# Ledger of designs, part 65: designed miniproteins, single chains, continued (2)

Each design is a single chain, and the fold is of that chain. pLDDT is the mean over its residues in the fold that is shown.

## One batch from the design tools (miniprotein)

Design m6235
Fold by ESMFold2-Fast:
Structure m6235 (fold): chain A 57 residues (1-57)
Amino acid sequence: SSMEQKEKQIDEMIAKLRARKEDVTVNMVERMRENGMSLDNILTALQLTLARLEREG
C-alpha cells in the first residue's frame, strides 16, 4: 500500500541519519511520529534534512 511504501522510505531515511550519527534528528523524527504527524510531512522533513546534510558534507 502507499502507506507501507511511505513507512519504508521513512525507515530508510532514518537509517541514513543513524549512519551519519545524527541522533538528535532521529529523536526529533521519532517524536514527530509519536505525536501523529502525517507520513507525508515526516517524509518531506527527512528529505530536506538529508539533502542539507549531504550538501554540507
Scores: mean pLDDT 83

Design m6236
Fold by ESMFold2-Fast:
Structure m6236 (fold): chain A 68 residues (1-68)
Amino acid sequence: SDPFIESEIASARQEPTVEAAIAALEKSLAAAPTFVGSLDLPEEVRAALLAQFTSAFTAEIARLRETL
């Protein structure tokens, strides 16, 4: 698992409400292409990382929405 993804999820889980946690993860998901695009890595590695970020954040958002 990517340490940045794990850190972002852990930070979101510290939010005072489930809605705030979802909003934080959606913000991270929206910023992910820009963040990954800034890394000095081959294009195929950046694409794989972006897919991992999208998958992990989407899964956590879905899990949190299930608790509403």
Scores: mean pLDDT 81

Design m6237
Fold by ESMFold2-Fast:
Structure m6237 (fold): chain A 69 residues (1-69)
Amino acid sequence: MSLTAQIQQLDTRIAQLQAQISQLRSQAAQARAQGNIEQAKNLELQADILDGMVALLQGVKSFLQKVLA
């Protein structure tokens, strides 16, 4: 099992989460435009949670890249 393969898997997961975050933020903007502030806040909270997960995964990736250096 190579660290390079693990980094590639992390990149794939990060990309998938970023796509979900973009979708949630787009939906939140639409909800706000329609006056549905409660729905917008819930969607923004979900996006913020996923953004936090991306930050953690990027931290793990940075650690693994330093091990390879």
Scores: mean pLDDT 86

Design m6238
Fold by ESMFold2-Fast:
Structure m6238 (fold): chain A 75 residues (1-75)
Amino acid sequence: KPLEALREMLKLLSDYYSIDEVIDAAETFLKALGFSDEEVERVRARVKQAIAAGKSRDEVIDTLLEEVERILEKR
């Protein structure tokens, strides 16, 4: 499924790029998939909370994907 492919790609990118760069890449992909600016900001806000809480890169990526899934469930 598209979300599982996105998860695999983001985790792979996190081995080579900073978490900020990984998040920027994820935002670009979400916009390409038709997410609104408001939906992308919602995802970014949740991710920033996870980073501020000292979560690992994998946990931050999981938080991003959980919020994306929550937005898709409301459509």
Scores: mean pLDDT 79

Design m6239
Fold by ESMFold2-Fast:
Order: sequence, then structure tokens, then C-alpha cells
Structure m6239 (fold): chain A 63 residues (1-63)
Amino acid sequence: MKQELRKEAEETLEEARKVGDREAELYAYSAILMIEQGAPEKAVRKLIEKARKLVEEKKRSLE
């Protein structure tokens, strides 16, 4: 399992929790679970990217 993907997913989950976006939390948490189950990197990256996009949109709306 790639440590870089896990760190990115964990950081995204923490950011999602800070901004209070439950949908972003679900995507980031799902990415972590999929990494642990050995899912394809492409599928994991897609979940992380969706979570990151939601976090950034939420941050922008809160400014």
C-alpha cells in the first residue's frame, strides 16, 4: 500500500472534518478503506480528488 496515497487521504479527511463537510468525509474515509482492501490506485485517487474538491468548495463558501 502506498504511504503517499494514505497520507493524502488522511489529510483530506482531517480537512473535511475541520470544514464540517460530511460528504467529503465519506469520500476521504472510503479512500482509506479502499487502500486497506488493496483497491486499484485509480479508484482510490478518484475518491481523494472528489473529497478534495468538496473541501475546497466548502472552504471557499465559508470565506
Scores: mean pLDDT 79

Design m6240
Fold by ESMFold2-Fast:
Structure m6240 (fold): chain A 56 residues (1-56)
Amino acid sequence: DLEEKLKKLLLNPSLSIEDIAKELGLSKQTVLDFSYELIEKLGEAPLKYTEEFKKE
């Protein structure tokens, strides 16, 4: 599932949108659209609660 991989990649601050696009084999435009929706749905700061989401 692409969204699952995209979420994990977006949670890495060292990775740029371009790097994520290359990893998934998608266009940076597609990754940007997904990132936009993900941030909107999550309410921003996905990196912060990534640790809490994966806690236990």
Scores: mean pLDDT 64

Design m6241
Fold by ESMFold2-Fast:
Structure m6241 (fold): chain A 75 residues (1-75)
Amino acid sequence: MEEEEKFKKLVKEFSDVLLELQRAIDAGDWEGVEAALEKMREIVEKIKQISTNPEKVESVERAFEAAEALARRIR
């Protein structure tokens, strides 16, 4: 139960940071883009630490890879 609550909280934090990333990209704020990607990476590492479910970990890793790819295409 506690692990699922922590996971849901981290997924929400990831989504909030993804919006920060999108705003930084739209503004051409490359420092903001790098800061958002670093925050996302930290959230992914926290999810890996609390989750033993490979599918949940892989899903979050793929979401992060997509965010990095988006940033690279515009940078």
Scores: mean pLDDT 79

Design m6242
Fold by ESMFold2-Fast:
Structure m6242 (fold): chain A 60 residues (1-60)
Amino acid sequence: MAAEEAALDAAYQAGLDGVRWGIARATSPEEVAAYQASLDAIRQGYDEARTRLEARRKAA
C-alpha cells in the first residue's frame, strides 16, 4: 500500500481510539451522543479521503 494509505488508516484508528476512550469516560447521555456524532464524522471523512486517494491513483 502507498504510505498515504498507511497514514490515513493510522489517523482513522487514532480518531476511533480517542472517541472510544471518550465514550468509556462519558458520564451523561449527551456526552455519549456527542461522541457518536464524532464517530460518524470521522467515518465520513475517512471514506471521502479514501475516495480522493483512489481517484488520484486512477487519474495518475
Scores: mean pLDDT 79

Design m6243
Fold by ESMFold2-Fast:
Structure m6243 (fold): chain A 83 residues (1-83)
Amino acid sequence: SSELERLAREARRLMEELMRLSGMSAEIVYGLIAIEIDPESRKELPPELLEKIEAARAALTEEQRKLLEEAARLVRKAFELQA
């Protein structure tokens, strides 16, 4: 339980840092994380939001992409521990 809580806090911290550096909304960042974990998540998103998320993905800097990948890795680990 403490490990799950630690992973969730660290993932949130990285997502907040990504929002701060990029100026993206939480909705766009969460969408990017969901697609990074599972590309099929695109099917669950409204088309207008998906277009904004893919535009944001194309505009990510190397530093921002690494934050996205690390946050997605921690979120995936948290899901695996909860299952």
Scores: mean pLDDT 85

Design m6244
Fold by ESMFold2-Fast:
Structure m6244 (fold): chain A 82 residues (1-82)
Amino acid sequence: DPILEMLEAGKSQEEIIAEMTRDIFEEARNQKNGTEEQRERLIEAVAEVQEQRARVLLAHSDDPAVREAARAALADAARRRA
């Protein structure tokens, strides 16, 4: 699980998002799908990675602070899609 490996390596949410969305970012830079479509794809990809990271944290930690941060990340991902 690449997200689990990055979390165990001490990567931040922003670092994990950047790594997991790199291909979409490169595609956006080349404007293959147009500006608005690329923006929508990037938002969805960021939200998906944020959700996956939060789920991994909830599966691996019983620390209340970590679990609260993970729940906040899930809520933030939902707001990104709205």
Scores: mean pLDDT 75

Design m6245
Fold by ESMFold2-Fast:
Structure m6245 (fold): chain A 63 residues (1-63)
Amino acid sequence: MKATDVDALIPVVEENGKLYFTYEGKKYEVEEDIPLPAYAAIKGDEFVLVDPELNVLTEPKPL
């Protein structure tokens, strides 16, 4: 499934062996072991993690 209608795409970055993204001034830890490059695709009050082609990698999670 592709994330084609999203409010934001935020790049996931690695810091000290952990994955994070920052949205609206808040830092979120990515607990899933996902390949980089990857993005947090935000829709409403939820996000999914996607690859560079917008393929969905994870189940939706609340922000």
Scores: mean pLDDT 78

Design m6246
Fold by ESMFold2-Fast:
Structure m6246 (fold): chain A 87 residues (1-87)
Amino acid sequence: AAAAEFRARAEEVAAKGLPFRIRVDLYDADGNLLASFELELYPPEKQTEEQRAANEAAEAAFLKATEPLVKEHEGSLTVRITIELLE
């Protein structure tokens, strides 16, 4: 799935020692924001248990929010992915 490939790619980049933020925004056909999801990925030595828990919670919340929206709006949703270096 695209989400799994995206996560694997993000983890690969983080493993190279650069911190970055990924944001995923889900919009309807009219441009209304329906759901958002953010991960902050740090090098393994600098990623705290709190940051890992926050990322896990954010993923779970996004999936829970988007499941009914994907069902309701099949074929008319737009996904925007933004990647930004943190330092």
Scores: mean pLDDT 69

Design m6247
Fold by ESMFold2-Fast:
Structure m6247 (fold): chain A 78 residues (1-78)
Amino acid sequence: EKLLELARAAVGGNLDEARKIRDYLRETEGPEAGELADRILAVRKYGTVEDVQELARALANKDLEKIKEIAAKYPPYE
């Protein structure tokens, strides 16, 4: 659920909210969860139009595995 909230905030351009969710995930679920969240942020900041569209489609379908696949193509944002 929190990863979907993060992806929604990032796709919607609310990067402050996305960063807060990333920090929450890093604190509660550990560095691997925080890194995944940073990669999702990187898709929004540096991603191609095609990858952002795929992320939005995966979000609409609540497809966490597809979100992870797209994010894995990018380095962590911070």
Scores: mean pLDDT 82

Design m6248
Fold by ESMFold2-Fast:
Structure m6248 (fold): chain A 67 residues (1-67)
Amino acid sequence: KRKLALVRASTPEAGAKAAEKAKEKHGVEETGGLLNVTEEEALEIAKLIEELSGDEVIVFDENGNEL
């Protein structure tokens, strides 16, 4: 099924940069950004999206590291 990338970032610019990198490196279909959320909150949102859509969601920080 489809892969989605979710980027946790402190700024929109950092989030956009990391999302673009994740899309190319991991072959994800779609990217989304989360600003000023905790790591726990980002992972909970990703889990909810996976439960509702059935897609795989990978969470990254603004440095492009997988959470």
Scores: mean pLDDT 75

Design m6249
Fold by ESMFold2-Fast:
Structure m6249 (fold): chain A 82 residues (1-82)
Amino acid sequence: PPLTPAQRRGGQLYEEYLSHVATLGGEDGALPSIHKGDYSAAFLAAYLRDPQAFDPGTRMLGWENFLSDADIEALAEFLSTQ
């Protein structure tokens, strides 16, 4: 099915953080926390804002300082559909 405008924006943002995806997919263990289809968009948005609050060992950056709330929500919506 076609993505919503918010989900398409989230896909663009996902591409923007590909420079950090090696870290997300590597030793910081972020992949289980953003696992496809298992988490709500609301949970994913909260995790993206402050990943260390959910996983103190993670090397993932908090996205709240880099993205607007709308962009974080769009990214979370996209990730919830993967």
Scores: mean pLDDT 62

Design m6250
Fold by ESMFold2-Fast:
Formats: structure tokens, C-alpha cells, sequence
Structure m6250 (fold): chain A 77 residues (1-77)
């Protein structure tokens, strides 16, 4: 359902933020964190697309996940 897709999208945004933060805490470089986090975004968007999430939700999710990554990386500089 649309509500399930929206909840999964919210969880994915928080998940990518936590992934980026944990990688930085573990000593990963900013370049490594950006690369791994972007790969995670691609996998999440692809999985939700395969499960029938609408394109509007997928576009919003990608944007919000990329913004979360940027925010974590900018704070680490």
C-alpha cells in the first residue's frame, strides 16, 4: 500500500543517515562514506521500484536520502 511505501521511505532516509554516521565513527573517509551511501540509495530505490512504489515517491526518497548524506558529510568537514 502507499502508506507502507511511505513508512519504508522514512525508514530508508533515517537508515542512510545512520549508515553514514556509523561509517565516519569507524574511520571511513568522506569519499568512502559518500560512495557507500550513494550505493545504498540506489539499492533502496531499485528495491522499492520493484515492489511497485510510484515514481513520485521514488524521486522524493532519492532526494531526501541524498540530502541526508550531504548533511552528514558537511557536518564532518
Amino acid sequence: SMEVHEKLAEAAVEGVRLLAELMLQSGASLEEVESEAKSFVDHVVQDLAEKGAPQELLDKLRKEMEEAIKEVLERAK
Scores: mean pLDDT 85

Design m6251
Fold by ESMFold2-Fast:
Structure m6251 (fold): chain A 68 residues (1-68)
Amino acid sequence: SLVDFLKAVIQSLPEDTVPVDDLLARVRAAARARGLSDVQIGEMEGLVLNIAGDRTTVRKADLLAQLD
């Protein structure tokens, strides 16, 4: 699923906290490398932005908990 893919990208991050823009860039890069469509990338971006809300940085552990 796109959620499982997104979780794998987040789990690969070395830092405990990540800027939302950096996370989105990493998600886009990983998804394009896997041959995912722009629609699927947009769906994952929507999930990240929904979890982040108005925050400019997010905690890796909090993201993973929210995706469960």
Scores: mean pLDDT 84

Design m6252
Fold by ESMFold2-Fast:
Structure m6252 (fold): chain A 88 residues (1-88)
Amino acid sequence: SLSVLSEAEIEEARKELLAKAEEAAKSEAELEEGRKRVEELELQARAARVLSADPALLEEARRRAEELEARGDEEAARRLLEEIAESA
């Protein structure tokens, strides 16, 4: 799901995902899916670092992300995260 998470939440999710990938992966396809999810969490972590420095930006980013997710515009939501991460 495309959402704005805290750094602690992202780090916990990343650790759980890596543990599941090591334990359950039985094919290259499952490993590639795991890698894509780690890459997405890393992007979210970069954005979260920028947002944690400014509470006003965090509130605005959450509002925009929720609006884009409600519309089902996954590409626009990803672009938002990339813009925030690039500002770091």
Scores: mean pLDDT 72

Design m6253
Fold by ESMFold2-Fast:
Structure m6253 (fold): chain A 92 residues (1-92)
Amino acid sequence: KVQEVIDLFKAGKFDEAIKKTLELLDNADKYSVEEKFEIVETALSLANILKQLGFEDIAKELVDKAMEVFEKYKDQLSEEEIKRIKALVGLT
């Protein structure tokens, strides 16, 4: 599912990429721990790029939702995954 978001973003379809990312975050409880990590990582990466492009409000919404999912499931994540998420947050 994250590949669809990446493809939309590469095509310059930011609105569609944002919409798909928010849908994935809202439905995170339906996915595996590995998929939840990929969704959170993708959302934070997209938020960082959007912030660089001047879309700070949208970037903040993505960060806030991604961090809600992260906090709920962080005890199921590896130290490496937690470190990766914290690094991405530092860029937003």
Scores: mean pLDDT 81

Design m6254
Fold by ESMFold2-Fast:
Structure m6254 (fold): chain A 105 residues (1-105)
Amino acid sequence: SRAEDIAILEELVRRARALREELEANPDASVEEIIARLEEFRAFLREAIPRLSPELAAELEGVVELLDGVIEEVRTLSPAEARELALALLDGLIGRLEDEIERLR
């Protein structure tokens, strides 16, 4: 239902914000630590997808593909560049998820 979709998206936003705050608080995080955090968020997205309506499930599949690409790019970067890319990704994802929540309301 729409209410269930909103609740799931709100949980995804909370998780993305928590991850963003954690990365911002840890400027010395290694590339491996940044990747591990992004992979944890990816796993949560994959668990959420089967619980969503088909339209939103398709949208989040696109988000998973974007995350996969960013994780591979992060592996090639310095820790500082990896952190900057991860923070930019999370800011973009939070905005996209919040826009989707407002669309459903």
Scores: mean pLDDT 87

Design m6255
Fold by ESMFold2-Fast:
Structure m6255 (fold): chain A 78 residues (1-78)
Amino acid sequence: MVDSSRRFSDSIMRRYGIRDGDDQDTIRRITRDRPLTPEQQRIIDRSRNGQQFRDMMTDYYIRQSQQGQQRARDIYDR
């Protein structure tokens, strides 16, 4: 069964064109011309393989999504 986290993770990997079996050099080559934030660049630099990239980048986007939801709640909290 595919949960939301797995679908989201797969979406990220597809966006970057990275597979779980890719090594660090391959990840760096694929992402070289991508518009990246400093946080995303640090994730790439720390990723030793595609699985680590998946785990770290998925966590990054989940944290960004949670931060966005928190800001929305704060706006509606009078």
Scores: mean pLDDT 72

Design m6256
Fold by ESMFold2-Fast:
Structure m6256 (fold): chain A 84 residues (1-84)
Amino acid sequence: SLEEFLKRLEKSRELARDIVRQLLEAMTDEIIRYLKEKGYPEEEIERVREITQRALEGDPEAANELSRLFDELIPPMIEEARKK
């Protein structure tokens, strides 16, 4: 039935959103760990948490800012990890 089809689509969408949320949270946790290890001020760390929370709540400006932060921070983190 159409109702059963729509319920299956909704469940699949919810699962996809949960996976994306978990991935973003995991990446943000790694970035925060890196910033703490490098001695960044708590204000900058809190800014990263705030941007991530806003992005997860559907703020497109926060999502763009988070994407930019990932592009800036993830490559040096990977290079440091490769050297260890």
Scores: mean pLDDT 79

Design m6257
Fold by ESMFold2-Fast:
Structure m6257 (fold): chain A 106 residues (1-106)
Amino acid sequence: VEKLIAEADRLRAQGKNVEAAKLYLEAALEAAKQGNFDLARELFNRALDLVGVSGLWREHLLAFFEAYLNKDSMHPLLGSLLLAQHDPDENIRDFALYVHRLLSKL
């Protein structure tokens, strides 16, 4: 986890926000796997901030991540994430696709 956070912080310092956000997401999933849900939530919020996800999409992605952490049914939230992949913002689309790919492996 610490190595992923350090690399994400380095990319963030270089202005590579989408790449940093993807690494914060990977660190969040690793923290969740280790049972550290508070750290997982913090890192996921950092990723959303870097990509500029706000409003309804932020609410949907946070709910999706909470459903993942609690092992609840994500079926309704997967539809919302799929719609986010059609967002006019290329960075939001790229990040949404990455979230879908990582969570689909679990």
Scores: mean pLDDT 71

Design m6258
Fold by ESMFold2-Fast:
Structure m6258 (fold): chain A 71 residues (1-71)
Amino acid sequence: VTITSTSVSGKPGDNVTITGTGFTAKTAVLFNRVSAEIVSATATQLVVQVPKSAESGLLEVDGQSIPFTVL
């Protein structure tokens, strides 16, 4: 898995898009250790729902992390 997105922002309950390669519906996505719902997955894009309890910090995708900002 490779992440091309350098940062992500969104508000709780919204869908956010992560770009990269090697994604599947089984890719693990965490917002500050809180698991996220995968809305859709392609090899190059993940669309995930920001958890209700999300706070600014790290978005983890299959062990890789990028900054996340709550709006």
Scores: mean pLDDT 76

Design m6259
Fold by ESMFold2-Fast:
Structure m6259 (fold): chain A 82 residues (1-82)
Amino acid sequence: SEKQKKIVEEAEKLMREEVDRLKAAGATPEQIIDVMVGIARAAYNLGASKEEVIKAAEKVAKDYGFSPEEIERLLKRIEEEL
């Protein structure tokens, strides 16, 4: 639905803003993943589809140069914590 699409778009935007902020602050990959998982959970609880939230998180992680192992860890945590 359009409402679900808007929630996913806002979550993706927030993930990008928070990744930028955390990287500038010298945060660890684990700390960044924790924040991204939190944003994904919030979006899901607001009614976003699990599939679309996972796709958004993967896209952000790839755009920011996360390793394949870091991406796998992020996506597994989202799947387990939703």
Scores: mean pLDDT 88

Design m6260
Fold by ESMFold2-Fast:
Structure m6260 (fold): chain A 55 residues (1-55)
Amino acid sequence: SAAREAALRAARREAEAARLGLEQADQNESYVSPETRAAVRAKAAAAQAAYEALL
């Protein structure tokens, strides 16, 4: 359905944005606290799982 396709596109964009955030945090490891990096990683994993749940 169009609604399912729209939800899938939105979830994919969110997962992609979260992954970019994680890459930025990893590249700046010495400037980002371990706690903040863990939170960003958890957010990226949650966004990816939400996207995969729609497949």
Scores: mean pLDDT 83

Design m6261
Fold by ESMFold2-Fast:
Parts: structure tokens; C-alpha cells; sequence
Structure m6261 (fold): chain A 100 residues (1-100)
């Protein structure tokens, strides 16, 4: 994969993760937690796009790994939709593999 193809693919996956996180938030019963998930989704998208443009792949991977742990926490402890959470985790793992 070329450097440009790598950047484009990660940006596409980041947008998909953003959309799925918003869908998870909309299905949560706790409105305060739903707002927290929406704010995380926005910050995640902005930071990943910045790290990828700056070629700061180490920071991008750290953020992706932290995102996986947080989504697993939401799935296990906060009643987040399991199928959506699992899809997000798989996309985050794919992004890590592309950036390595």
C-alpha cells in the first residue's frame, strides 16, 4: 500500500468509526454517557486525522489502542450495543494494522 493509499484508507475507516460511535451513543439509555460518547467520537476523528496528516503514527496507534479499551468498557459495563461495539473494535484493529 502506498503512503497516500494508507492515509486515505485510515481516514475512511476513521469516518466509519465516528458514524458507528454516534449510533452507539443514540442507543444508550443514559443521556450523560451518550453525550460523552459523542464528544469522544468527535475528538477521536479530529485527532486521528491530525496524526495521520502529520505522519505521527505512534500517537495514532496509542489513541486507537485506548479507543479499543474504552469501547470494550462500554460494551461490558455500560450496555453498549454488542454488534456495533464489536464492529468498531474490528475497524480500530484494521487501522492499527495499516499504520504499522
Amino acid sequence: MSLEEKKEKVKELAEKVYELLLEIADKLKDPELAEEVKEFAKAFREKILKFVEEEDYESAIILLERAIEWVRFLERNEGADKELAEEVIELLKEMIEILK
Scores: mean pLDDT 87

Design m6262
Fold by ESMFold2-Fast:
Structure m6262 (fold): chain A 98 residues (1-98)
Amino acid sequence: SELEKLLKEFDKLWEEFVKLEAEFDEAVKNNAPVEELEKIAKEMKKVTDKMKDIVKKIKKKHPDIDVKTQLKLDLRVFVAEGSVTTAERAIESRKAKE
């Protein structure tokens, strides 16, 4: 179904996000240049925005979607947005020490 395709695309984006978050954490741990941190954070934000677009599309086309699935989608978007904010704050903190 179209819903199954949207859910699969969301799951792929979530997996991509988790990998990017791990890459960001590793880059911070290894004292990577600010430019590298900014590149990863920008990619994290792009994936988060794509996740938000899919959730919006699912809610519009499938408003009767079960509550558990809706909560899972909303929680993952919330976590992704929080991680992006944390990454941006870490970058600003590093810039302030230069």
Scores: mean pLDDT 89

Design m6263
Fold by ESMFold2-Fast:
Structure m6263 (fold): chain A 74 residues (1-74)
Amino acid sequence: GAMADALAAREAARQAEIDEVLKVNKEYSKKFRKEFNVKYGGYIDTEQLSRVLPVDELKKRLEEAFKIVKEAEK
């Protein structure tokens, strides 16, 4: 029915959006995770974060991680 089709479309669109963010940030996440681990002894699991957080919050977390890494390298 139309409702089931609409829900499936919404879910597919959300998954595509998450996949896009992960794809775009995958190389950055690997690079910054390595630098972050050297300086702070922890790492950022963007795959787990993408499952729990909305896309905007995931982007915000990656920006904060980038800022921390850049601050450590000054």
Scores: mean pLDDT 60

Design m6264
Fold by ESMFold2-Fast:
Structure m6264 (fold): chain A 74 residues (1-74)
Amino acid sequence: MEEYLKKAGEKAAEALKKMGKDELAKEVEEGTRIALEQGKYEELKKQLRALAEWLKAIGKTEEAEEILKLLEKA
């Protein structure tokens, strides 16, 4: 579970960095780390899913699908 959530967060941050959203990417990295430390797995999964759906909506379908596949394994 934790490994897949960590990977999903990393993929989300990478996608944001490629879009020039460096500050948001850093927030996703820190938020993922804190949520994992606090055991807030369901909340993290919901937030990463929402981010993946947003990426899909703006045409970043491949990045979104990678994140969603990781979340399904979590």
Scores: mean pLDDT 83

Design m6265
Fold by ESMFold2-Fast:
Structure m6265 (fold): chain A 93 residues (1-93)
Amino acid sequence: MTLEDLVKDIEKAIEELEELLKNNPDEFLREVYERLKEIAEKALKAIKEGEDPQEVIEKFLKEAEEIFREGARVLAKKAGVSEEELEERLKSA
């Protein structure tokens, strides 16, 4: 995969997140998508500034996983799922 292909994939992901932000009325999901967009834009900038694409992508994926895990915890609380039950489900995957 070329550096140019990687840049295009990240730009497409940012566009998809912008579409989700426009079409989602849930304030909580909007916050999650805004955070994901911010780290995607930071990754794109770092790659364009000459940072190692592999290191940038590894950092991006780690930060994205943390955002999704925090989002899942908040949604679980709203649905009445305990933190222990959520952790069991995440460990069994």
Scores: mean pLDDT 73

Design m6266
Fold by ESMFold2-Fast:
Structure m6266 (fold): chain A 100 residues (1-100)
Amino acid sequence: AEERVEELIENVELLFKEMIDLLRKAGVPEEVVEELERLFREFIERIRRGDLEGALRLLEEIGRLIKKHVKDKEVLEMLLEGLEKLGEWAREIHALREQA
């Protein structure tokens, strides 16, 4: 279970890096990108400590901030799909740890 959990956390970190790169390319202000990076790091920390409810609430806050600053509809759709994937992986990590 722990090997799969670490693999999923690596996938979360890779998707986060791709989403941050996409935000910068979409012209989101650097101050907002830096705040999103901080929130994504907090999301990973909440996952690592088993706080699924806190992690999912943080994804809602991240999504609200993304919706406020991303004006390109295609980029916004890609980022929101990324957030859904992060939520799915957070739930999978939590379920795997409950089984261990």
Scores: mean pLDDT 85

Design m6267
Fold by ESMFold2-Fast:
Structure m6267 (fold): chain A 83 residues (1-83)
Amino acid sequence: SIDDLTRIERELRLVAEEGVKKGLSTKQIVDQVAAVLKDKSDILNVPESKRQELLDEIEKLKGDSSLSVDQIVEKVTEALRKL
């Protein structure tokens, strides 16, 4: 539901912000966001094929060190909404 997506987006934002406070790289922040999302995939009841597509899309974000924390969370949330 939209409420579940809003809650997940908030959790992803908190994880990413904590990573910034700890001085983590973009790669490390994306890895932490991906780990949380993988755990939340069970709650969202996402089919395995779509789950893999989502994780692959998120993995691509590791290659772009110019992305802000807000942009990372936004792109992940957009990918979730398209499932």
Scores: mean pLDDT 75

Design m6268
Fold by ESMFold2-Fast:
Structure m6268 (fold): chain A 90 residues (1-90)
Amino acid sequence: RLAAVGEEVLARLEPLAEELLATEPDPAEAARRLLARGVELLGGRPVEEVLRLPRPEQMGLFARELMERAGLTELAEEMAATARAVAEAA
């Protein structure tokens, strides 16, 4: 199931990644926006809301939404907690 979800997400993110890399000159900012778009596609959270979060928190949300979509809710919660702990420690 996770592999199928990953394939679906990649198919949706590929055109967005191409657009962002073409329009955003800073690779770090392009990556950050791509993560926010990924979270939006998976969980419906607005891009602007996700963009306000620190990068570890963005990664945690993306991982959580991926795992929830795959039916791995417990793992999604653990990943979100780990990302939050990293963000808090930084």
Scores: mean pLDDT 67

Design m6269
Fold by ESMFold2-Fast:
Structure m6269 (fold): chain A 74 residues (1-74)
Amino acid sequence: SAETEAKIARLEAGYAAVLALAREWREVHGASDAAVRAFLDYAVAELREEKARETDPRVRAHLDALIARLRAEA
């Protein structure tokens, strides 16, 4: 549905923003690998909370994929 597609698009935009912030924090502000990992772990926890509230199975599957991608970045 259009609502499902819009939710997935917002999740992809949020994922891109999280990676951009992690990169800026590392490259511009000299953040340690541990600090960047903690930030990405926090982002994963937020996505898991969103999944717990989500009823659309396609959006839930996409949240699982984003969680896996963020965990691979850490």
Scores: mean pLDDT 87

Design m6270
Fold by ESMFold2-Fast:
Structure m6270 (fold): chain A 79 residues (1-79)
Amino acid sequence: MAIEYAKKAAEALLAGDEKTAEEYARKALEIAKEAGDNEALAEMFAIMYAAGLKARGEEVTEEDKKRAYELALAGLQAE
């Protein structure tokens, strides 16, 4: 499941394990692309965006994640 791999990638990134984060992120992206699942792609974008901010020491709210998801989904659905 693409979302589960994206979550594992985020966890690895926050733990400082960049290699494991890259492997899980790649798996998540490939699964979502093969399925044509725009909702999964948008959710992955939101998860990775939040993890990136946290890795930089920034706080992320649920509203920030929701907004990132909505923007990504709108972009994917527009095409």
Scores: mean pLDDT 74

